# Designs tried in a protein design run: designed miniproteins, single chains. Part 88

Each design is a single chain, and the fold is of that chain. pLDDT is the mean over its residues in the fold that is shown.

## One batch from the design tools (miniprotein)

Design m3051
Fold by ESMFold2-Fast:
Structure m3051 (fold): chain A 63 residues (1-63)
Amino acid sequence: MKKGVDIEKLKEAIEKYKNALTPEDKRRAARELQKVLDEESDEVTPEGKKLIEEAKKYSSLAN
């Protein structure tokens, strides 16, 4: 199992999505979130899983 690397990137991407005020910004933030999710899909920590679940929800809303 790989370590939960870049959990901070995931958290930051989620914050960007939440902070996005326009639909356009939310869409862009959701795309960034999806990229992070795709790259970091192998995290194992409970915290990482919670962040991924949350990120998937936001990404799904835009995609």
Scores: mean pLDDT 68

Design m3052
Fold by ESMFold2-Fast:
Structure m3052 (fold): chain A 96 residues (1-96)
Amino acid sequence: SNQDQELALRYAKIAEENLEKAREALKAGDNEMAQRYLRIAAGALRYAADLIPDAAVKAQVNALIDQALAAIDAGDLEKAYAYLSEALKLIRDALK
């Protein structure tokens, strides 16, 4: 629905803003703040994915989020950022 698409775009924007903050924190060497922003972005991307009618895209996005969370737990924040950036791109492409 148009309401689901608008809400998904709002969650995608929250994810993008938190990914930008995570990137700034990583450049500053603030791994604690980077991890917090990456986790917020992951949560926003899950909410956006739940609003996507394409089951295959939803499954792919959720798999990327799971890989990102595993990378965060392993301390690989650059890899987590890459997975979440790919998930955001898939969500945005699905909402066009």
Scores: mean pLDDT 91

Design m3053
Fold by ESMFold2-Fast:
Structure m3053 (fold): chain A 86 residues (1-86)
Amino acid sequence: MKKKEELEKIVKEVAKILKISEEEALNGIKTFAAYAVLTGDWEEAKKKLREAMKEAGIPEEATELILKGAEILKEEAKKKVEAQLA
């Protein structure tokens, strides 16, 4: 399955839950993914996000969607690097 299509579905669901635009949802997910990659500790970044969202009263399902979207963005970045090497 195409990762790009999976990401688009996740972005739409997150936008609906947070009542924001798809572009804003994507930018938020990208920001979290970049933060997690830069810190080098994906597990700690996920725990931090989950804790913050729970304290704000956001459903865990919404948090899980954001995490899945961020993981897809990380995988897409890896594929671009592989394309440069091949």
Scores: mean pLDDT 75

Design m3054
Fold by ESMFold2-Fast:
Structure m3054 (fold): chain A 73 residues (1-73)
Amino acid sequence: PLSAEEQEKLREELLEKLRAAAEIFRELAERHGIRYEWRRSPVTGLELPVPLEELPPEVERELEERVRAWLAE
């Protein structure tokens, strides 16, 4: 099992990644005119942008590509 220190480090890394992904999504949503709202996650306590409509396939693909590229750094 992971130590408490390792668990906290992983939590911090996940929160950082979630913040970065949220900013990527917000940029794409604004560029493509996708409606979203800020909702507080009950799990992480972070305010995250949540789409109010189904993402077009092109926007979903671009989001996945940008998040994947960011994660690969």
Scores: mean pLDDT 74

Design m3055
Fold by ESMFold2-Fast:
Structure m3055 (fold): chain A 61 residues (1-61)
Amino acid sequence: MSGEEILALAASGDPDKATEAGAAASSVGRGTPEQARAVGEAGLKGDREAAREALRKSGVL
């Protein structure tokens, strides 16, 4: 899954998709579990900018 696809899932505003995005970021990126959690939490809030920043820090974007 590409970083852009993970961002789209995280920014969807759908809790299930936000959770999936966090898990995907953890598996694809070089980030920590804390960074994967940040992606999921940003997605649950519908915060696209926070999700993008977390993915960038994880090396996924």
Scores: mean pLDDT 70

Design m3056
Fold by ESMFold2-Fast:
Structure m3056 (fold): chain A 86 residues (1-86)
Amino acid sequence: SPEADRLIARLDALIARAQALYAQSTDPAIKAQLAGLIDRANALRAELEALQAAGTLTPRRLALALAELTVLEGELSYLERLMKKK
């Protein structure tokens, strides 16, 4: 699915950015938040790949995955902003 492929690509970019911020951060609290975000993004990516491989990925599940990704992108933007401010 082109939509699933785009979401997986966005998750890959999110994970790479979060990992880079994790390596840069010296704040244990920010590192913990980034680690949790990376884990959630990896879990969503694995679920989307498994559903796509099985041919069971529904439009409804894809829409929910987009909503989940949007929340993760917002959380990463917040953590990036917090790191720049302090």
Scores: mean pLDDT 88

Design m3057
Fold by ESMFold2-Fast:
Structure m3057 (fold): chain A 84 residues (1-84)
Amino acid sequence: VEAEVAAILARFRALVEELLARLEAAPPEEAPLVAVAGILRLIGDLLEATRRLEELGREEGVRELEELYEEGVKRLLELADEKL
């Protein structure tokens, strides 16, 4: 169970970093669209990961996941604003 939770959280962290790298590489004119697409992807992955964590009975993991999501969205929005 702990290994599965760690794997779910690690995948979500990796996704956040991938989306940030993609946004950083995007031209300024594409940055808003890339940021929006990234946030939509994070929402989808958040919902899927939350369902998996709930199935495992790990409320603590759900809180950690929500924090990762909030931080990821914040970082994406800050980077997009910087590129505008």
Scores: mean pLDDT 83

Design m3058
Fold by ESMFold2-Fast:
Structure m3058 (fold): chain A 75 residues (1-75)
Amino acid sequence: DSQQLQQRMQLGLQSARRMGMDDVARLLQRGIDAIRTHPNGVQVARLLQQAATALSLGDYDTYRQLVDQARQVQS
């Protein structure tokens, strides 16, 4: 559900900030904001959380694909 997803993403955001993973932190913050501000916010947040994981693992192709999917869902 959206509350559990938001809580998990908030913890991930705190961890990413502590580790200096600024790009990962930015994706997680965008996902948290999307839950509150967009009609498809939960789906956007799930895609951005997956993108943050891919980016943290150095999987740039999956990261780009997921960010593009999130953008399309918000359109």
Scores: mean pLDDT 84

Design m3059
Fold by ESMFold2-Fast:
Structure m3059 (fold): chain A 78 residues (1-78)
Amino acid sequence: MKVEEIIKEAEKEVEELKKNNEMTEEKERELGIELLKRLLKELGVSDEEAELILNNAKTDPKAQEIYREASEKYRASR
């Protein structure tokens, strides 16, 4: 599964950083944002829509709807 592959790659990066004692809160946050963008893109969300969700998820009803649809599609694919 493509989503599982993205998660596996992210886990590998996190594990490598932890092994080298290079994991910082800043890097963890950056990796989380990058992972979320990759997952949204895999679910068919455009780069523009993904950015809208990341910046406006709690304030824009359209961003919330796109996020809900993406989450629903993700659950259906599992």
Scores: mean pLDDT 66

Design m3060
Fold by ESMFold2-Fast:
Structure m3060 (fold): chain A 72 residues (1-72)
Amino acid sequence: MQLTPEERQALREVAELRQKIDELLKKIYENMTEEEKQKFEDLVSEIARKMAEEAKKKGRFTPEEILEFLKS
């Protein structure tokens, strides 16, 4: 499948956020430090807040659209 430049940019942003979350989850599960737990909570809250603001502008993403992006 071929994606538009706008769709590729959106996927890149989602991939960057997912990578940050995955890295933090690994560090938290391995080390279980108080600092890393707090950073994880702060980052998740910040990401959720940004996603909520974007969702207000564009509406909601459908699960089908997300799956198509991930399969591309």
Scores: mean pLDDT 65

Design m3061
Fold by ESMFold2-Fast:
Structure m3061 (fold): chain A 100 residues (1-100)
Amino acid sequence: MEELKQQIIDYLRQQIVDTSSTLAQDPQAADIQAQGALNQSILAAKEGKYDLLSDLPEDVREKIKKIAKSLDEDQIKELEEQLKKNEEQLLAWRREVAAK
């Protein structure tokens, strides 16, 4: 399952780097945003909100759905907490980048 998560993170990181020059300059921030996007997508899939995944390629969507189906309630709760941490880390990073 970590293999599928890593493949999706690699895809999301590449999309982030290709679309954001600021995040392309900071691989750690790009990784945190990719992790947050993955966690958000897994939670959306677990809740049956497949429309939120429509912009992703079919193979990526299928991997996300497969991960979501494998998770129990405790693991879903852990993902919700990880998503909060990802958001806090990105907010802290954005504040540091804005501080000249």
Scores: mean pLDDT 78

Design m3062
Fold by ESMFold2-Fast:
Structure m3062 (fold): chain A 72 residues (1-72)
Amino acid sequence: SSSEEKEKKEKLLKEMMDLGVEELELAVKAVVEQKEAGVPREERLKAARELIKEKIEELNKKIKELEEELKE
């Protein structure tokens, strides 16, 4: 039923949000480590943006895969 699909989507969304927070926390920690290593701020920001963008793209790919799985 449509109600069961809604519950599956809500559970999936929550799990993806939790995963996204964990990945972003790891990205922030990496930036802090670079700061402690004396990497210039501009290079740290560029690296952080690329890392975060990459993780967002990975999460979006996983979202699409999971959406296709739910359609099957």
Scores: mean pLDDT 67

Design m3063
Fold by ESMFold2-Fast:
Structure m3063 (fold): chain A 107 residues (1-107)
Amino acid sequence: DRAAAIRAAADRLTAVAGTVLQALPASSVEELLELARREARRAGLRVVEEDIRRTPEHEEAFLRVESEAGVVLELRVRRTRDGRIHAVLRLTVPGLPLSGETEVELA
């Protein structure tokens, strides 16, 4: 059942996102990516893209995680030199015009 598989995949990706969000206040971007990779692997999900960029003003990490059902989670986290954190999470279902997006800002 494709609908059931999509729902199960969305639930697993949402759980990964929740774990990463809980870690945001206490983690570097490298630690967040490692946590996300570990949680994705444990949930049977594939990390298909990751990137870390550093500038004197901020560090930024990007991660894309996909399920076999084609549900995709994208995570972008920016940590500024003054300790502020901005995170954007996007959940998409290929073949459907459905997107869930969440932004988190921490001082």
Scores: mean pLDDT 78

Design m3064
Fold by ESMFold2-Fast:
Structure m3064 (fold): chain A 83 residues (1-83)
Amino acid sequence: MERVERALRAFLAGASPEEIAELLELPSEEDRQRFAEALTAFREGKISKDELIEALLSLPSERARRFAEELSKVLPEMPVLVP
């Protein structure tokens, strides 16, 4: 919880994807790389909030999954909800 909370606040403050992965203490280089790639793609506008959350939930790290769960609660909704 505490580590995920710090990582979430760092993400919202504009910290680098690599810094956020370090704050989460992801156990493998592969998990850290995939996590950083997903956050980078989201910040570059290449993927949506829902796609980011799905990508993070696909990671084997429990902390990455927890981070995705908390992100889903704080990231703003898209302006277009239901057409």
Scores: mean pLDDT 74

Design m3065
Fold by ESMFold2-Fast:
Structure m3065 (fold): chain A 57 residues (1-57)
Amino acid sequence: SREEKEQRILDSARAALAEHPDDRTVLLAMLHELEKAGLTSPEALALREEIRARLAR
């Protein structure tokens, strides 16, 4: 289902930020997944912003 796929992507993004906060390859892959999925929830937008902020360091 769509909601299950969206939740898995959000969970994966949170896990990547927690476990690999400075791994540019992992963060770029997660950003790509979030953007490809087209998630527009406040949670998804916040995760995308946090990943972009990490990548800008």
Scores: mean pLDDT 82

Design m3066
Fold by ESMFold2-Fast:
Structure m3066 (fold): chain A 87 residues (1-87)
Amino acid sequence: MSPAEKALEEAKAEIDRIKAETLAWLDANPDASRAEKQAVLDAAAKRISEIVEKAEKVTTPEQAGELKRHALEAMSELADHVDALLA
């Protein structure tokens, strides 16, 4: 595996981990306020963006595009999960 391929896989795994941890926190704290849930979502989005920016420095443009898409999908799923609390 090239250093770029390794960086891409590690970045994707870290994004998936942040997403899983954030979803687990939301499921464990259903009574948390909307503001608290939004703050957790914003923190996750910031961490994911920082991972993408760091990986872009060592990956190919095509790999960076794949990672960016993966990150956007993860952030969209997290936002949709929070929005589903509009009962």
Scores: mean pLDDT 81

Design m3067
Fold by ESMFold2-Fast:
Structure m3067 (fold): chain A 83 residues (1-83)
Amino acid sequence: SSALQQAQQLLAQAKQAFDQGKLDEARQLASQAFRIAISQGKASEALLDEIARLRSEILRKQGKDLAADLIDAVNNAIRRQAA
């Protein structure tokens, strides 16, 4: 899917921005990847997990620990329900 490829490309760009310390850019790119991936349903489940983990890491680097904890809790709940 071209949409899935676009989400993967945005995730790669988000990781690069994160590695460069560009936390706001990384967060925006990861959020864009998330919006595209969620629209693809079950086919993007692994990608959604990877995006959620990166989003949590970005938020923790920004000192937004509560927001990161909420993302981790929601992602863990979804994964347990899917198993």
Scores: mean pLDDT 84

Design m3068
Fold by ESMFold2-Fast:
Structure m3068 (fold): chain A 72 residues (1-72)
Amino acid sequence: SAAAATLAGAGAAAGKAFLEAVEEIQKLRPDVTPTTEITLGDKEVIGTIRAGDFEAVVTGNGETGEVKVEYR
C-alpha cells in the first residue's frame, strides 16, 4: 500500500511538473508549437519539451518520488 501510494504520488508530481513546463514554454514561445517526447520506464519517467531554442526535461523517479525539471 505504501509503495503503491509513493508510485502514484511520484507519477502525479511528474505529470504536474511536465504540464507546468509545457505551459511555461508556451508562454515564452507562443509563436511556436511545442513538441513533446515521453519515455516510460519501470521505475522512472522522462519527458522532454522543445519549442524553438527552448528545451525542458522533466524526470520522475518512481523509487524515491523525486521530480526534477531542467530548463535550457
Scores: mean pLDDT 73

Design m3069
Fold by ESMFold2-Fast:
Structure m3069 (fold): chain A 96 residues (1-96)
Amino acid sequence: ADEAAFKEEGVDPTRFVLVGDMSNPEKVEEVIKKLEETHKLLARARGEGGSMSLQEALDFLDARSRAREDPAAIFEELVRRSDPSIIVVLFERAPK
């Protein structure tokens, strides 16, 4: 397996789930735009009116990422549980 070549070509299966706060939507849009320059945007949603604050959502993302859960499952759970002030986005590195 040529893992190093795959990483160099952007074929790394690494996915990202980003959580941002709508209290600063310009900063959230800037971060998303920067990530879209190197990653494929798969999904973007606002929280569905759950009780989870931005800090709780970040702690949840960190814990679930360390548990090696599927990023798409983490995205769906964050959207369901987060306050509508929170934006959740899922990225994937584009294959060559």
Scores: mean pLDDT 70

Design m3070
Fold by ESMFold2-Fast:
Structure m3070 (fold): chain A 94 residues (1-94)
Amino acid sequence: MKVKATITIEAPAEYTAELLQALKEAVELAKKEGAESVTGSIKIEGDKAVVTLEITFPSKEKAEKGVKAVLELLEKFSKEKNIEIKVSYEIKPA
């Protein structure tokens, strides 16, 4: 059964360019973990950039592995660039 993972990322708007680069790497990582499709959107809300990634996986097991890999990449990015980010996610039947 296909599932959809939604990952929401909030970062200071001044770091939008750095965030977009990290997101390109996250998209490629999700594809390596078996993602069938990845759609991204970005909103600037005052001093914050809010990114939403919608990722379709062929199974819940692959979604859990893919989301974990993406979250670990984003945590590493946050620490290496010293940028505070907030990340939340949900996995639902597609």
Scores: mean pLDDT 82

Design m3071
Fold by ESMFold2-Fast:
Order: C-alpha cells, then sequence, then structure tokens
Structure m3071 (fold): chain A 55 residues (1-55)
C-alpha cells in the first residue's frame, strides 16, 4: 500500500540521518546522543505504525 511504502521510506530516511549524525566530527558525543534519542523515538513510532498496518 502507499502508506506502507511511505512509512518504509521515512524509516530509511531516519536511519540515514542517524548514521550521518554518528559520522559527524563537528558534533560532540552529548550532541549526538541528544539528536539520536529524538530520532530513535521517531523510529520506534514509525516501526509500531508499520507493524500495525501489516497486521
Amino acid sequence: SPEIQALEQQIADLVAQMRAIQDDPSLSQAEKDARLTTLTRQLDALVQQLQQLKS
């Protein structure tokens, strides 16, 4: 479905953003941790939504 495809794309985009943050030498570990915490919460919400749609 278009909604499943949109969620899978959003998950892929979030994972790419998380990798970019981890690889950014200009960010302190504390800054990386704060940003990754926010993105992890968003990722968890999207994964739950995807699981619900596949049920």
Scores: mean pLDDT 87

Design m3072
Fold by ESMFold2-Fast:
Structure m3072 (fold): chain A 81 residues (1-81)
Amino acid sequence: SSALEEVARRVREVVEAAESIEELERGLLALYMDLQDDPEKVAALQEIGRLHRELVEERNAETLEGYKEALEEAIRRALER
């Protein structure tokens, strides 16, 4: 969907800008706040977040790089409907 593609692009922008796990989390929260009035975009962000959480747990990610790699994979899986 166009909503999912737009959200995926914006999540990638957050990933590219983040220099710490804390900045990554703040960037994702800011994105959620920007999208909160659009239920389709919120649903897309929540699906990416769900997949990201599963991948972080599966991979035992503890570094910024590991969190970013898991988030990129979450985006890829969300887009492969």
Scores: mean pLDDT 87

Design m3073
Fold by ESMFold2-Fast:
Structure m3073 (fold): chain A 95 residues (1-95)
Amino acid sequence: MKPPSMWSSDEVIELLERAIREGRLSDEELERITTWLLDRMIQSYFEGNNDKFRILNEGVNLMLKARDAVDAGDWDAATEHLRRTLEVLKEFLKL
């Protein structure tokens, strides 16, 4: 499996869409999405792109909320946070 830093945005979107559709996400998959967003957030910071940094930071916070919801057994809340993360990622790709 590719490291998250080597994943395309399309691969991350497909993983999020699958997780939302199936109502499941492994700890490894959750960490991969979170790491991918963190890597792009750090890159955007060094590039001085404040708009990309801000939107990716929102995505990271949503993934942390999704993890908390999964840990609490609240899959409805987890799924909503994942949907919001998907929308944030789609907005990032328009920038």
Scores: mean pLDDT 82

Design m3074
Fold by ESMFold2-Fast:
Structure m3074 (fold): chain A 90 residues (1-90)
Amino acid sequence: KGEAISLNNLGVLHQNLGNLDEAIKFHQRALEIYRKIGDKEGEAISLNNLGNVHEALAKSGQPENLEKAKDYYDQAGVIDLKLAVDKVLS
């Protein structure tokens, strides 16, 4: 779990520096770890981060990334909704 947190933090750092391709790689590695260990909250965070990076790429002149950003946001939203429902019902 600590490695996945560090990878997402490195992804955010690279995104803030404008290194969008590197940011994608770090967030993708974090996503793989969270999925492997079954951490749904970490999975949703990593998917939202990937959505943010692909949205930034689309705004920078790569509009083909808009559909990827939407897909990542949709995946994260489904997880977040399930987590919110489970918390309310508990």
Scores: mean pLDDT 84

Design m3075
Fold by ESMFold2-Fast:
Structure m3075 (fold): chain A 75 residues (1-75)
Amino acid sequence: SPLLEALRERARAIVSQISDPALRAQLEAEVDAVLAHLRDLLAAGKISEAELEAIGRDFLAHLEGLVAALEKAAA
């Protein structure tokens, strides 16, 4: 799905802002797990492309907030 690949690229770009390499690797693994679950739900017809867009938007916003909070605490 082009939407899933775009979501993966955006999520990884956000996580790449984490300065701690170990924490970054952990969050990258967690992002991959979430995206794998979304892929499986989409493939099974349990979510629509429109629902994937909405879930992806909310996920990216949450991830941006988390990364900003972590980097602020590290500064």
Scores: mean pLDDT 86

Design m3076
Fold by ESMFold2-Fast:
Structure m3076 (fold): chain A 92 residues (1-92)
Amino acid sequence: KERAIELLKRIVDRTAAAVRAELSAADADKVTFLLEGALDVVSEEIEAGADPITAIENFVKAAAAYLRSLGADAAAAVLEEEGARAIAELRA
C-alpha cells in the first residue's frame, strides 16, 4: 500500500519534469499543480482501500488525456511509460 503511493509520487515527479521541458513555465506550473492535487486524491483512495493498480491505471489514463489536450504529447508518453513501470513493479 505504502509502496503504491511511493510509485505514484515517482510517476508524478517524472511527468512534472517532462511537462517543464515541453510547456511554458506558466503552463507547466498549472499542470504540475493539478497533477499534485490528483496525486493527493488517488493516494487517499488507495489508503481507503481502493485497488492500487486500478487507481494508478485510472489516474494515468485521465492525466494522459489531459496532457494531450494541451499538446503535451511527449509528457503524456512519459506519464504512460512511468505508469506502466509502476504497475509492473506492483505485479512483481
Scores: mean pLDDT 85

Design m3077
Fold by ESMFold2-Fast:
Structure m3077 (fold): chain A 85 residues (1-85)
Amino acid sequence: SAQDLLDRLQQLLDEAEQVAEPDVQVLIGMAKLAAAVGRTVNDPRFAAEQVLKLLQEAKKLTTNPEAQAILDRAIQLSQQLLDIS
């Protein structure tokens, strides 16, 4: 369900934020905010599109392989959320 994907996405964003560089953490924080806004206004498609864009930029910016791996999983979940929205 969309709720299950959003919950898993939130967990991955929290994990990525813990290991990412400070500048990458800013982008992850913005993605978390976009997800929260989308949930509040009941627009999961808009949330998924914004999160996906921010996480793709975060992945380009990070040089940490652990952060890259978590961001890849978060990007995949964001794409799945977009596909079912």
Scores: mean pLDDT 84

Design m3078
Fold by ESMFold2-Fast:
Structure m3078 (fold): chain A 88 residues (1-88)
Amino acid sequence: SVEELIAKAKAGGMLTEKETRLLAKAAGVDHVEESQFALIGSAVHAMLTAEKRKGRPLDDAEFDRLVGLLPAHLQEPARAVYELIRSS
């Protein structure tokens, strides 16, 4: 379920491409190629790992640096997935 995938991500688990696609769909992302979900999942994992290492939420500059490593068309998809995980 989406709830189980959010719990996995919060626990530091690496999402598979299929799991990232399911979370992206739940976050309202509908225009991403199959092969690109691995890149989104890796970026979101890096963001959550950075938060755990810092013991605090990422500030805007730190978040923008990490999401900025993605191709422009994947930055909003990655943000949507990250926000879904954080808001749950």
Scores: mean pLDDT 81

Design m3079
Fold by ESMFold2-Fast:
Structure m3079 (fold): chain A 77 residues (1-77)
Amino acid sequence: SRLDQLTAELEAKIQRVIEAVENKASDEEIQKLLAELQELAREVASRTSEEEQREIEARLQPLLDRLGALLRERAAE
């Protein structure tokens, strides 16, 4: 479905940011990937209902929690 496709696109972008942080990429590279993720998230939000958005957020919550934890750990170094 379209919802599954949009969820998969966001998941792939989140996973790319996670990989960059884990591989100790530069702040510039991580910022670029985060900007791309934010852009995609805005595009998806503009094309989905509140119900669909909640479903996507629920599916991606574990990855978003992991990304948040990694970014906090990186900032604390």
Scores: mean pLDDT 87

Design m3080
Fold by ESMFold2-Fast:
Structure m3080 (fold): chain A 85 residues (1-85)
Amino acid sequence: MEELEKLTDEAIEAIRNGDFEEASKLLEELAELAVREGREDELLEAVRRVGKTLAELGIPVTDEQQEEAAKRAAELARKKREAEA
């Protein structure tokens, strides 16, 4: 349901507040949820929205860096799931 969108919005708000630790934690939760539900395409969309917010704050992020970040987050979430299974 709306959980992926809610986590994405909360991560963006954390970044705007300068709370990068909270943003990182929310993005990890988002990746775990996306992998669990088979919605990894939405993870890339979320990372792109976060990257746009970072660019607005003067932190340069390329499209390739955003794609790599989404792939790495999904891989870490899958490994965590396999370790718990």
Scores: mean pLDDT 77

Design m3081
Fold by ESMFold2-Fast:
Structure m3081 (fold): chain A 69 residues (1-69)
Amino acid sequence: SVEEKLEEMRRLLAEIRQTTDVEKALSLMDRIQELADEIVAEDPSLRETVGRLVREAQAELDRILAQQA
């Protein structure tokens, strides 16, 4: 369900916040993007909510990448 996919996105975002592993963070981000596309395809009204979660995840990934540069 869309609700379960949103919960999974939030869980993956929490996981990105807890990791310093670039490879893991990239894999988590790929899964978040996949879930985002699936949710928006199923329910376009969630585009803003999903977009916010994706932006938050990208900010966390950017932070991790900056620490490794």
Scores: mean pLDDT 85

Design m3082
Fold by ESMFold2-Fast:
Structure m3082 (fold): chain A 85 residues (1-85)
Amino acid sequence: MIKVTIEVVSETKVKVTLSDGKTYEIDIEPGATIKDVLLKVEELLGKSFKVVSLKLNGKEIPLTRETLERPLKVGDVLEVTLEPQ
């Protein structure tokens, strides 16, 4: 399993930190959803992943359509556990 921390740095940029300490910056559109950001992370890693767990600002959130379509705000921190497919 891979743990990923995603920080919304600005309306157009997120910082992705992998469990090995490597960091990446990804461009996003204003109002990007959790799903949009996760798709960008899959593009970055070049592999398909299954989301196993999700935390937004330190709180566990359910893996539902409504949660994944939630727009992110500047300063939000998303902690994701991914399983390679």
Scores: mean pLDDT 81

Design m3083
Fold by ESMFold2-Fast:
Structure m3083 (fold): chain A 91 residues (1-91)
Amino acid sequence: SVAPALPKISLSDLLKNIKTTPIKDINLYVADLILFKLYDAAKAIIEQMIKEKVDLNAKDEYGRTLLDVVRDLFDKESVEKLLAAGADPNA
C-alpha cells in the first residue's frame, strides 16, 4: 500500500519537538491527519503530548484547544483520550 502524503512537517519531527511546537501548528497538523483518516498518527501526537505533559488546555490564536479541533472533526476516540488525560471540555 502507498503511504499517504504527510503535512509540511514530518510526524517524527513533530513528535521530537512536541514541547516547543506552537499549539496552532499542532492543531493544524492533527486536523489534517484526521481529515486524511490517519487516526493512528493523530493518536500518536496526542499520546506524545500527554507523555511530555504539554498543556492540553492551551489555546491557539483562534481561541481553540486541541480538544475543540478533534471534537469538531468528530474523532470520538481522540476526544475521549484527551478528556481522560485532563483536557477541560469547558476551556
Scores: mean pLDDT 79

Design m3084
Fold by ESMFold2-Fast:
Structure m3084 (fold): chain A 82 residues (1-82)
Amino acid sequence: SELEKEKRELVEEGRYSIELVREGEKNGKTTASAQSGAAIRLIGMSIESKDEELSELAREGALKIAKGDVEGAEEIIRRIEE
């Protein structure tokens, strides 16, 4: 279904964004630009979403990624996955 496809895409983008934040922390090379880019992509997914709940979760995830809040972002991914 369209909803299941959107859920998969949000989870994949969220997981990628979390790994990007983690790698930056590990190597001291997190660029604010890369982190902002990931957050902007999640905001784009929120705006384009046809599902109100997924739209809100994408927005919340984007804010967590923008703040470098890995634990918060993982919680949002769990909520998307059920």
Scores: mean pLDDT 78

Design m3085
Fold by ESMFold2-Fast:
Structure m3085 (fold): chain A 68 residues (1-68)
Amino acid sequence: HMSLEEKIREIAREKGLSDEQIDLVVRVLTMLLKEGHITEEQALELVEKIPAGATDLEINKLIQEWLD
């Protein structure tokens, strides 16, 4: 059994994100899920859209798009 958080962390790690970037992504997506703004499937789609080797600037831009 793999939790949704573990799936998100695995995908983000495969994208080459740092541990700090992974923690930020997990925190934001988990908050959006808890508040009912996105589904589990949408959370996985959002993390898959993160470009490989994403910079902090690129990740912050994506997070802003997720929150809008």
Scores: mean pLDDT 85

